# Ledger of designs, part 22: designed miniproteins, single chains, continued (3)

Each design is a single chain, and the fold is of that chain. pLDDT is the mean over its residues in the fold that is shown.

## One batch from the design tools (miniprotein)

Design m8788
Fold by ESMFold2-Fast:
Structure m8788 (fold): chain A 76 residues (1-76)
Amino acid sequence: SAAEREKRRKEAEELRAQGDQALGQGNYEKAAELYEKAIELDPEYASAWRNLGLTYRLMGNEEKAAEYYAKAQELA
């Protein structure tokens, strides 16, 4: 239903915000986990894909960063 989709989107946005907090604290592993959970709830959430890409770039994983950035661009 539309109400269930709205609830999932809101939960994804809350997880993305928690991921942003973890990223700001330098906890890249926690940030990646939270962004991945946001994407599971809303696979079309371009901002979560972009932030996951940024997180992997900061961890030195350029291959994964490129994959996640490409997905974010596809969804834009």
Scores: mean pLDDT 89

Design m8789
Fold by ESMFold2-Fast:
Structure m8789 (fold): chain A 75 residues (1-75)
Amino acid sequence: AQELIDELKELVKNRASAEKLREVVRRLQASPDPTVRLLGEELLAALKAGEEKGDTDYLYQMVATSVEVMEATMG
């Protein structure tokens, strides 16, 4: 799980495409850990909200916030 969080942090830092962010989200959702899957679902909702607004800065801010929550919850 930490590896996926680290990948997500790098993607946000480098302003990677929404498709790259979705790839990490799909991997989180495929986790056998229900907590990791739930965080993946929350992140997917944030990605959808950001895309619907057409605001890339909002998208990256929401993803960054979700990553901080993940780190606080998982270590």
Scores: mean pLDDT 73

Design m8791
Fold by ESMFold2-Fast:
Order: structure tokens, then sequence, then C-alpha cells
Structure m8791 (fold): chain A 110 residues (1-110)
């Protein structure tokens, strides 16, 4: 499960970086997602179920903010909408896997 958290986290980080490159206005929210994904991977490696649950909450909040910023960027830049939407879809898919893997680590550690 910790290995799955790391892989899903790497995928989230790649999409967050790609989104910030296409829509620089999302950079702060993308950096917050990257930081929270790394914190979740670290908590999973340590096997602390309370730290993992907190990291999942922090990550979910950061991801929600990034998706909102991306939606606003797509509305301001219709010419970049397809690229922004592709990264949003990637973030949703990778983020779901990251949260599921994190929950499994917390469950197995109890």
Amino acid sequence: AAEEVRKAGDDVIAHARGLAEVAPETKQAADDVITSARNLAEAAEKGDPEAVRKAIEDFSRALGRLLQAAQEAAEKHPERRDEITAHMDGLVAAGRKLVEAGRKVAEEAE
C-alpha cells in the first residue's frame, strides 16, 4: 500500500506540475497539492494511521482548491481549456488512487 501511495503521489505531482505550466495562475494551488501528496506518502511510509488520515484530509482540501483554480483558468483561457481539462481529469484519477491507497495503509496499520 505504501508503494501504491508513492506511485499515485508521483502521478498527482506530474499532473499538478503540468497544469501549473499550462495555467501559471494555478501554481500556488498546484504547489499545495504537491506538498500534501508528498506529506501523505511520508505518513504512509511511517505507518501512522492518524497522520495518514490527516494527510488525506489536507490533500483532498488542496486538490479541491487546485481543481477550482483550474476551472477558473479554463473559463479565462478557452484556447487552453482542452489542456487544462486533460490535467484536471488526470488529477482526479490519480488523486482518487492516492486517497484509496492511503486509506488502505491506515486500515492495515490499525
Scores: mean pLDDT 87

Design m8792
Fold by ESMFold2-Fast:
Structure m8792 (fold): chain A 62 residues (1-62)
Amino acid sequence: AEELAKKLAEEAYELAKKYGVDEAQKILYEKYGDELSKLSEDEADLVSTAVLQAMDKAYEEQ
């Protein structure tokens, strides 16, 4: 979960910086939706929190 959270957070940050947060979310769900749906509730919360923090950081840097 930690490795996935880090990977998705880094990708979310780059995508949000290039395309904005709405498009970044769409791309991430299309690419990782199946993988994310298999996570436990705790793992999904960890990944979701990391992704949201990365997107918030990208948004603040606009």
Scores: mean pLDDT 77

Design m8793
Fold by ESMFold2-Fast:
Structure m8793 (fold): chain A 77 residues (1-77)
Amino acid sequence: VEKLLEEAKKAEEKSKEAFEKGEELERRGRELLARDPSARREAIELDAEGGIYYILSSSYKIYSESLRKKAKELEES
Protein backbone atom coordinates (compact mmCIF):
# COMPACT_ATOMS: atom_id res chain seq x y z
CA VAL A 1 0.00 0.00 0.00
CA GLU A 2 2.73 2.49 1.01
CA LYS A 3 4.50 1.90 -2.34
CA LEU A 4 1.30 2.94 -4.19
CA LEU A 5 1.07 6.15 -2.13
CA GLU A 6 4.75 6.94 -2.81
CA GLU A 7 4.22 6.35 -6.55
CA ALA A 8 1.10 8.57 -6.41
CA LYS A 9 3.17 11.35 -4.77
CA LYS A 10 5.77 11.13 -7.56
CA ALA A 11 3.01 11.31 -10.19
CA GLU A 12 1.59 14.41 -8.43
CA GLU A 13 5.04 16.05 -8.55
CA LYS A 14 5.39 15.26 -12.27
CA SER A 15 1.87 16.63 -12.87
CA LYS A 16 2.84 19.94 -11.20
CA GLU A 17 6.10 20.17 -13.19
CA ALA A 18 4.30 19.52 -16.50
CA PHE A 19 1.59 22.09 -15.64
CA GLU A 20 4.24 24.73 -14.82
CA LYS A 21 6.01 24.06 -18.15
CA GLY A 22 2.69 24.33 -20.00
CA GLU A 23 1.89 27.64 -18.29
CA GLU A 24 5.37 28.99 -19.13
CA LEU A 25 5.06 28.06 -22.82
CA GLU A 26 1.51 29.49 -23.07
CA ARG A 27 2.67 32.74 -21.41
CA ARG A 28 5.65 33.01 -23.79
CA GLY A 29 3.33 32.54 -26.77
CA ARG A 30 0.96 35.26 -25.51
CA GLU A 31 3.86 37.67 -24.84
CA LEU A 32 5.33 37.01 -28.29
CA LEU A 33 1.99 37.67 -30.03
CA ALA A 34 1.42 40.84 -27.95
CA ARG A 35 4.85 42.19 -29.03
CA ASP A 36 4.62 41.07 -32.67
CA PRO A 37 1.20 40.15 -34.13
CA SER A 38 3.01 38.78 -37.24
CA ALA A 39 4.65 36.07 -35.07
CA ARG A 40 1.35 34.12 -35.02
CA ARG A 41 2.95 30.87 -36.24
CA GLU A 42 5.65 30.92 -33.53
CA ALA A 43 2.98 31.73 -30.91
CA ILE A 44 0.82 28.81 -32.14
CA GLU A 45 3.83 26.46 -31.90
CA LEU A 46 4.46 27.53 -28.28
CA ASP A 47 0.75 27.08 -27.48
CA ALA A 48 0.76 23.60 -29.09
CA GLU A 49 3.79 22.54 -27.02
CA GLY A 50 2.12 23.96 -23.89
CA GLY A 51 -0.99 21.93 -24.73
CA ILE A 52 1.08 18.74 -24.79
CA TYR A 53 2.39 19.53 -21.28
CA TYR A 54 -1.16 20.19 -20.04
CA ILE A 55 -2.23 16.74 -21.36
CA LEU A 56 0.82 15.20 -19.66
CA SER A 57 -0.05 17.02 -16.40
CA SER A 58 -3.67 15.78 -16.55
CA SER A 59 -2.49 12.23 -17.29
CA TYR A 60 -0.19 12.19 -14.25
CA LYS A 61 -3.01 13.59 -12.07
CA ILE A 62 -5.42 10.84 -13.20
CA TYR A 63 -2.72 8.21 -12.66
CA SER A 64 -2.03 9.54 -9.14
CA GLU A 65 -5.77 9.45 -8.29
CA SER A 66 -5.98 5.86 -9.60
CA LEU A 67 -3.03 4.80 -7.39
CA ARG A 68 -4.61 6.44 -4.31
CA LYS A 69 -7.92 4.63 -5.04
CA LYS A 70 -6.11 1.27 -5.29
CA ALA A 71 -4.31 1.97 -1.98
CA LYS A 72 -7.67 2.64 -0.25
CA GLU A 73 -9.20 -0.55 -1.70
CA LEU A 74 -6.25 -2.59 -0.36
CA GLU A 75 -6.62 -1.03 3.14
CA GLU A 76 -10.46 -1.44 3.26
CA SER A 77 -10.82 -4.83 1.55
Scores: mean pLDDT 83

Design m8794
Fold by ESMFold2-Fast:
Structure m8794 (fold): chain A 60 residues (1-60)
Amino acid sequence: PFTFSVEFADPAKAKEIAKELEKEYPEISATVNGGTLTITTSLSVEKAIGITLRLIGESL
């Protein structure tokens, strides 16, 4: 497993992305602290980052 973080200006957006990640991808564990979304997963780095960025884009 690996861990990475994404920082959002809006904490509500971080929380929405975390909920979608956990709902759609059981291999992903997402935690939100303020505007910081921390993701821990057994998926590949490329796949996990790609999924996260896609959900951020879709939430615009």
Scores: mean pLDDT 77

Design m8796
Fold by ESMFold2-Fast:
Structure m8796 (fold): chain A 82 residues (1-82)
Amino acid sequence: KEKKKKETIEKLKEWLKVEIKRLKEAGYEKAVEYLEEAIKNIETDFEKALEYFGKALKEAGLSDEAVKELIEKIKKYIEKEL
């Protein structure tokens, strides 16, 4: 179960790296900065990583409600792997 959680986190990191590249090309420098901080914290402080994900999504133009929904979906997805 713990191994599945780590695999899910690694998959999320890889997806985020692809999104960072896309956001950088689109000119969302601040969103890129927040996503890089999220990746740094994803294994050591998962709650802090989620906070940075929310900040990045808000900088990319998502509403507070959409950000909250997406973060909750990510949390539930990871909880299912435990």
Scores: mean pLDDT 73

Design m8797
Fold by ESMFold2-Fast:
Structure m8797 (fold): chain A 55 residues (1-55)
Amino acid sequence: SAREEAERLFEEAKRYREQGRYEEAEKMLNQALVLAAQEGQAAFDALLARIKELS
């Protein structure tokens, strides 16, 4: 599902950040946000909040 795929992309982005690969991490986070937007505004806002917590 889009929700499960967004979760996988978020986890991959965390791994890229741990490696200092911030550009790859940002690309994965953007893909996850697109998928969350397909689920609805609440899902998008929740994922965006989680991403901001990483910053």
Scores: mean pLDDT 83

Design m8798
Fold by ESMFold2-Fast:
Structure m8798 (fold): chain A 68 residues (1-68)
Amino acid sequence: SIKTEIANAAAEAMRRAGVPDSEIERVVNAILNAESLEEMKEVLERAVREGILRREDAERLIELLEKL
């Protein structure tokens, strides 16, 4: 599903940035458990605020979610 694709893309971006596996798992689980596009956007925006996801990576994923 697109939700799984977004979760995998976010995880891959965080791994490349050297984020700990525990933080990656937390964000992935939050995306997979989100019940709406808005909740998924909030998870990605929070990860950027926490410094564990690059803004450019989050913006690409959010754009994909908004076009669904």
Scores: mean pLDDT 84

Design m8799
Fold by ESMFold2-Fast:
Structure m8799 (fold): chain A 70 residues (1-70)
Amino acid sequence: SLRERLREALAAGDYKEAIDLLAEIYKREGADPEKIEELTRKMKEALENGDRERLIAVSEELDDYVESQR
């Protein structure tokens, strides 16, 4: 399952793959693909740049967005 692959990616420290898997999970759960792609792209950029504060802020924005769709 995607959730099991997400767990494995996180355990391996493969955060880029974890972000991609999280995006796929949310899109399959009915979230807007364009919004998910926008936010997860920003998370990957923050991760690549080592910008921890931005990564946290964007991850919170993603969580808030997903919560609003429930």
Scores: mean pLDDT 82

Design m8800
Fold by ESMFold2-Fast:
Structure m8800 (fold): chain A 81 residues (1-81)
Amino acid sequence: ADELYREGVKALNAGDYERAVELFEKAYQKEVEELGPDHPRVASVLGRLAEAYRNLGDEERAEKALAEMQKAVDTLTKKLE
């Protein structure tokens, strides 16, 4: 998971947005399987996916990723108390 995330960040910074999406999608799947959808690490991956999608011009997927990130943050805040 960490390796996929790190490689995704490198691709994003290099402007290789298609590769960044592939790597972050794989990271997202592994993080959700290991930690559940509401974990802070999942929210972090979703934020990076949204950035990559926007750079590819896929506003629909970017907005969906941001919405899922916000849901995870909201759920974590409620679970904390």
Scores: mean pLDDT 79

Design m8801
Fold by ESMFold2-Fast:
Structure m8801 (fold): chain A 56 residues (1-56)
Amino acid sequence: SAEIQKQKEALIKKLLEEGVITPEEAEKMLNLTVEQFVGEVLRLIGDEIDKELAAR
């Protein structure tokens, strides 16, 4: 839906602004389907949690 597409674009922009992803990764994510994008976001969240645990 248009709402999901808008949410995807907003989240990609937020991740880029926060430095979680690079501009190259942001461009790649914009070209993913919503389903693929959700999978990538969940993976990034998992990676960030792992980094926090490793830093403790």
Scores: mean pLDDT 77

Design m8802
Fold by ESMFold2-Fast:
Structure m8802 (fold): chain A 77 residues (1-77)
Amino acid sequence: MVPEPPLSPEAEELRRRGEELFREGREAYERGDLERAIELFREAAELYERAYELDGSLSSGVNAAMALIAAAVAELE
């Protein structure tokens, strides 16, 4: 059976930090601060990717992909 989270405190900390950065990125994007939004989304993606590497959490993998997509969208503007 898949282990119930949080089983990796390190992965959980990375996820929490990624969530914070993704939220800040969305707020920057809504203000039209595209450069800052791109930086924040990329950082969030890196943290979620690291969390996924540590515990294989599907939510971490999905959130990493979403953050990369958000950064790409901001770059197109």
Scores: mean pLDDT 77

Design m8803
Fold by ESMFold2-Fast:
Structure m8803 (fold): chain A 70 residues (1-70)
Amino acid sequence: MEKELEEGRRELLRLLADAPEEVRRRVEELLREGVEYAKKAEATGDEEDAKKALEKFGEAQRLAAEALAA
């Protein structure tokens, strides 16, 4: 799971290579928060932490898509 999350994060940041640095940093922060919640969910089995991880990844993906569409 952690390796898959890191690969997904790397791919999104690669797609944002031409985006403004502020947008890239914000997306990276959201992805980092998502990984943190995912690791918590994996360690504790807490469904709420898993949901928060998905929400953070969804927000990062949406922000990235908006930046690429601009």
Scores: mean pLDDT 76

Design m8804
Fold by ESMFold2-Fast:
Structure m8804 (fold): chain A 57 residues (1-57)
Amino acid sequence: SSTIIRAAAADLGRSVATVRRALQAVLDGRMSTAEAARVLGVSPRSVSSAVEALRAE
């Protein structure tokens, strides 16, 4: 999970803490992928890909 979050943070140009918080909120069902995408300034597809990779761990 740390490796995936770090890679996503680098790709999205955001801090590891910000990406971890947003992706964890999606995993917990507290935030939609579209909402996380808006917060991070990326496409919903990028968030969905990162969440699926994180779930695979």
Scores: mean pLDDT 76

Design m8806
Fold by ESMFold2-Fast:
Structure m8806 (fold): chain A 70 residues (1-70)
Amino acid sequence: MDEILKEIYEHFKKALEELLKVYSKEEVKKIFEDGLEVIRERMKEMGVPEEKIEELLKKLREYLEKLLEE
């Protein structure tokens, strides 16, 4: 697994815990979905191959859904 993927997972976990203290699960999901689009744009600007970007975003969405639904 890419080192970047692992760092993003850890960041998402920490941010989810903080946001869930203040916002509902639905609001947190919306915030992170918007964040995933920002990540896509930044990775594309850095020249990361589209295939790797899609893999990363898919993994992030899967973990986000799992964490929010428990």
Scores: mean pLDDT 72

Design m8807
Fold by ESMFold2-Fast:
Structure m8807 (fold): chain A 75 residues (1-75)
Amino acid sequence: SAQEELNKKLAEAMDYLAEGMDAAKSLEQRIEHLKKAIALFNDVIKEATNPGTKELAERLLKAAEQGLEMLKKQM
């Protein structure tokens, strides 16, 4: 179903967010992963009809954007 596909996209975005926050990865890899997470969270927010899913994706998007900004300052 469309909802199952959306849930898989959200899970993939969360995995990229976790990888972007992983201090064991290179700065370049972390930035790439956070950019992918941001793109996927934006897709989830746009497609989500469930308020809980949308709210979760919006919170995680803000975390990913903040993380990316902090990493860019380290370049």
Scores: mean pLDDT 87

Design m8808
Fold by ESMFold2-Fast:
Structure m8808 (fold): chain A 75 residues (1-75)
Amino acid sequence: MEEGLRLAERAVEAARAGDLELAEEYLQRALELARDDPELLRRIGALALEGAAEVLAALGHEEEAARARALAEAA
């Protein structure tokens, strides 16, 4: 759980620095760790909503962005 959250945090930091490819890599790995962990996915979604979700959508991960946003809104 902590590893997935750390990766999501790194993704947001990378996005803020303008490194969208690195941001996407970290976020993909965080989401992969959350595939069978709905609580982790919810927490990643909440973190991603303000920053990383825009990066996800821009990079074509619209399904993951939508799922993360929906879970964040449900939390």
Scores: mean pLDDT 67

Design m8809
Fold by ESMFold2-Fast:
Structure m8809 (fold): chain A 57 residues (1-57)
Amino acid sequence: SAKVEELRQAVEDFLKANPNATEEQVVDFAVEQGRRLGLSESFAKTLALILYQEYKK
């Protein structure tokens, strides 16, 4: 969905701008952005963890 793509893009942009961000900071950012988009906290947290792990490889 467009909202999921928007959240993904926002988290990816956050990771690029904040290369030293902790997992907790990325999760907190994703949860807040997801809430504004009407996405669940559980979904936003899961997406953030996946993107954080992929970005840190």
Scores: mean pLDDT 87

Design m8810
Fold by ESMFold2-Fast:
Structure m8810 (fold): chain A 58 residues (1-58)
Amino acid sequence: MTKEEFIELAKKAEALGQYKLAAGNYAQAGENDKALAVLEKAGFPQAQIDAFRAALAA
C-alpha cells in the first residue's frame, strides 16, 4: 500500500468523522504532523494526543 493510498484513506475517514482512524492512516503514510493535527482539530483531549504521539515515536 502506497503513501498516497494511506493519505486518501485518512481523508475518507475524516469525511466520515472517524478522526482516530484518519490519524492512524496519516501516521502509516509517515505524515505524523498531519495525524496529530487531525486529532487536535477534532478536539481530542491533550492526554490522548500525547499518547498517540508517544506511540508514533515507539
Scores: mean pLDDT 81

Design m8811
Fold by ESMFold2-Fast:
Structure m8811 (fold): chain A 67 residues (1-67)
Amino acid sequence: GPLTEEEVERILASAERVLASGDRTLLLVARHELEEALKIAEEQGKEELVKRLREMLARVDAALAAL
């Protein structure tokens, strides 16, 4: 189904908590969820959601690289 703004807010909030934890396994799960959500948002042309998801994905990738 379509990706909702509420679902994106949930994914972003979860990723913020995972970033605070520094847990590698949780960061890998968050990266996967963000990548899947980004694909759907790009297909739907939801530019504001694409931007927010890309920004969070970059933060998760940076955290993983720092571990």
Scores: mean pLDDT 87

Design m8812
Fold by ESMFold2-Fast:
Structure m8812 (fold): chain A 80 residues (1-80)
Amino acid sequence: VAENIAALERRREEALAAGDYRGAALALGALAQHYLLQGDVEKARELFEEALELLRKAGASEEELEELRRGFEEALKEAE
């Protein structure tokens, strides 16, 4: 199924060490989904915001970031 938290944490660390901000953002997004599945909505929100910041640093457009934020907000709403 989904990757476990420890594996995603390692991927985030490796990506950041390599300067791969897009890869780090993907790992953070997957981590946020894991926390949502566990009911930790606040932690998931923090991770989503960190992912958006890294994607912005990687050169994502504001349009893409807005679409992703809408998706995150819907996911957070469903977890309530």
Scores: mean pLDDT 79

Design m8813
Fold by ESMFold2-Fast:
Structure m8813 (fold): chain A 69 residues (1-69)
Amino acid sequence: ADAANARGKALAAQGRYEEALAQYQEALAQDPDYAEAHANLGDVLAAMGLTRQAARARAVAEALRAAAA
């Protein structure tokens, strides 16, 4: 999961949002409770203008972080 998340972050930094989404989805397929990957997915969705999907992904990340705390 960590390697796919790191690749997603690098792609997002380059503005390659569709490729970044694919990497975050791969990270989440390996670890569905990976809060950082949900948060990063939300950030990329927001950058693409998908604000409702971004809000949902961020809410999942916050819920997972709260459950872990």
Scores: mean pLDDT 81

Design m8814
Fold by ESMFold2-Fast:
Structure m8814 (fold): chain A 104 residues (1-104)
Amino acid sequence: MERLEEAIRRARELLERARAAVAAAEAALAAGDLAAARAALAEAERVLEELVEVIQELSLLYHEAKEAGDEELAKRAEEAALEAAEAVRELAERIRALEAAIAA
């Protein structure tokens, strides 16, 4: 349980950081500050890489819980992994749009 709670907390913290970095990149681009936009984009990409690692940890915890017969722990791990994976997909789309806009 403690490992799952820590992984969920880390996923939430990284997701908030990724969203903030993407929003900062979008704001900098809108202001015409390409240097600030690139810096924020690089931070967003780094934070998303860390978030993917935490999603892998949540997936491992799901598998371990299923093998142990802990259905409640397995459900929590699965829900957390799916929520984080969907958020990563949305942020990745925004990052691709930012990359295209900055390159133009």
Scores: mean pLDDT 87

Design m8815
Fold by ESMFold2-Fast:
Structure m8815 (fold): chain A 53 residues (1-53)
Amino acid sequence: TREEQINALAQSAVDLYEVGADLEGIKVSEEERKEAFETAKKIFEQNRELAEK
């Protein structure tokens, strides 16, 4: 489904964020990871709506 696609994209974005943070010596908390995931989902959802207009 479209929701599954958005979740997959959001998870990939979070994974990249964690890799970037690790390279900078920053530990990402579970709460920060959740916020990043929710933000990524919202961005992908908004882009979908813009494309369909």
Scores: mean pLDDT 75

Design m8816
Fold by ESMFold2-Fast:
Parts: structure tokens; C-alpha cells; sequence
Structure m8816 (fold): chain A 67 residues (1-67)
């Protein structure tokens, strides 16, 4: 489902941060997760959308701290 796909993308973003991937790649993965959070909300899954927004904020903080 959408939530599962978003979690997978966020896991890839966290891995990219840990591996020192280019900032453009990390930003693209975070953006993709954001699109999936919007898709979950449009589909009526506001619970998943809310959880994804929180996790996205955590990943964004991790990325900023790694800069």
C-alpha cells in the first residue's frame, strides 16, 4: 500500500544519509515520501498520512544534522 511504499522510501533516505549519499539523492527520497504522504491523505488514510509526516520531519532533521 501507499504507507508501506512511503516507509520503504524513508528507510532508503535514512540509509542514504548514513552512507553519505549526495544531498540531491537524499532530498529526492524525502520529496518522494512527501508525495506518498499526500497520496495517503487523498485516499482517506489520514492516520498513515499523519505518521508519515512525523517520520519525514525526523528524516529531515537527520539529514540537516549530517550536513
Amino acid sequence: GIAEAAERVLEEARRAIREGAPESRIASLIAAAGVLAIAASIAGDEESAERLREEIREVEREAEEAL
Scores: mean pLDDT 85

Design m8817
Fold by ESMFold2-Fast:
Parts: sequence; C-alpha cells; structure tokens
Structure m8817 (fold): chain A 68 residues (1-68)
Amino acid sequence: GAGTEAAKLAVKAVNEGKNAEITLADGTVYRALAENPASATGAALAAIGENPEEVKVVIDGKEYVFKN
C-alpha cells in the first residue's frame, strides 16, 4: 500500500544520511531525520498505521507521491 512504499523510501533516505518528510492527504506530517534514526522508524510506523490512500514523501526538495 501507499503507506508501506512511503515508509520504505523514508527509511532508505535516512540510512543514506538524508532527511525525509512524510505527508498524509489530511495534511499530517511525520519527519524522519538522519540525525535521529529512531524518528524514521516512528514516522514509518505512523504512516503505515494510518493506511492512507495517498502519501507524499519529500527528500532533499524532491516530491514522491504514492497512491493506493
């Protein structure tokens, strides 16, 4: 689903030393920070748990959109 793909991308970004921002369709934002890897796990679990139809991930100003 969209949340799972967004979570995988955000975790990958953090593992590569980049920050990621996960935005749900309702405007809820979760931040995954390279300086705090636990934030990536928390953001990923929250995004998956919401089971969104659409999720946006922003990494270094690039936008990635996942739809279910």
Scores: mean pLDDT 78

Design m8818
Fold by ESMFold2-Fast:
Structure m8818 (fold): chain A 58 residues (1-58)
Amino acid sequence: RERALEAGRVMVEQGKLAAASDYFAAAGDREAAARLRELASQPPSPEVREEALRIAEE
C-alpha cells in the first residue's frame, strides 16, 4: 500500500496524473484517485500540477 502511494506521488511529480490516479486507486485511496483523474482531464498548467501535488501529499 505505502509503496503504491509513493509511486503515485512520483508520477504526480513527473506530470503523469492519469498514472498517478491508477496508483492511488490501487493503494485504496479512491478519493485522491478520483481527484487526480479529474485533473488529468484538464489542460496541463502549473495550477493543475500544484493541486495534484497537494492531493498526493494527503
Scores: mean pLDDT 75

Design m8819
Fold by ESMFold2-Fast:
Structure m8819 (fold): chain A 58 residues (1-58)
Amino acid sequence: GALAAAEEALVQVFGKFFWHGINPTDEEIREIARRAGRKLGLSEEQAEEAAELLIRYK
């Protein structure tokens, strides 16, 4: 569903950051998740949950 699509998109964005040695702040991760989620048609809550997952496992 939408959550799986969000995870895939965020993993791709996060992977690009890792490949360039970029360590985003928690706030930058939340902003990226909100922007990506908005483009994917996710709710703000779904985007925030995905951001918290990325922050926890970065």
Scores: mean pLDDT 67

Design m8820
Fold by ESMFold2-Fast:
Structure m8820 (fold): chain A 73 residues (1-73)
Amino acid sequence: MEDIKKARELISKVTKALNEAKKNPDKIPEARRLADEAAEYLKSMGPELAAIGDVIRRAADRTIAEVEKKVKE
């Protein structure tokens, strides 16, 4: 269905943005926005996908925290 294709595209964009943020900390704000957009979209699709959205948000937060810690060092 169209909805699952959109969900996969959003998840792919988040993964790509997080990989770019690992290479360039200036891209952290973009990765955060994309993770939030993906989580909100998944929540709109129902409670099962809302749980996946929460996992994506937590994974993004952990990746961003690792990049921020590396910058402080």
Scores: mean pLDDT 78

Design m8822
Fold by ESMFold2-Fast:
Structure m8822 (fold): chain A 76 residues (1-76)
Amino acid sequence: SDSKKQKILDLLKQYFPQIPDEILEKIVNESKNDDELLEKLVRLLTGSGRTRQEILDALEPVKSIEDKLRLLRQLV
């Protein structure tokens, strides 16, 4: 829903202020589901020196998108 997308976008802006708002909005709008959103976000953040797959594997056991984003913030 639009309400869910807005909540996720607000969390992304809060957790990743280093990423321009227009890029976060693009990722949210182009992603069909939470998994695709995370893959796009992790790809953008992999300059941290971690591999994309290692970060995604660390997020896999976490069930909610909100908790995955909170953990991702700590990993990058």
Scores: mean pLDDT 82

Design m8823
Fold by ESMFold2-Fast:
Structure m8823 (fold): chain A 81 residues (1-81)
Amino acid sequence: DEAEQAKLFYNLLSGKSLHPDPELQKLVEEIKRSRAEIAELLARLPSLDPEQQARALERLRELARKIVESIEAIEKLLKES
């Protein structure tokens, strides 16, 4: 059921877990932290000087890479039962 899959994904992102896997929770929390930092940088980006914008964009690239790595790790944990 797509609705149940969406609820599970939403609960993981919101810090609620229907299945308390400590390793999965750790990876989700790492994604949440990276997401929060991206939101902070994006909110500040229009008010920054060009030099500060360049540094912020570099940090955004690092955070995006970390999110992809965490997603790949989650995919490995969610292997077929």
Scores: mean pLDDT 75

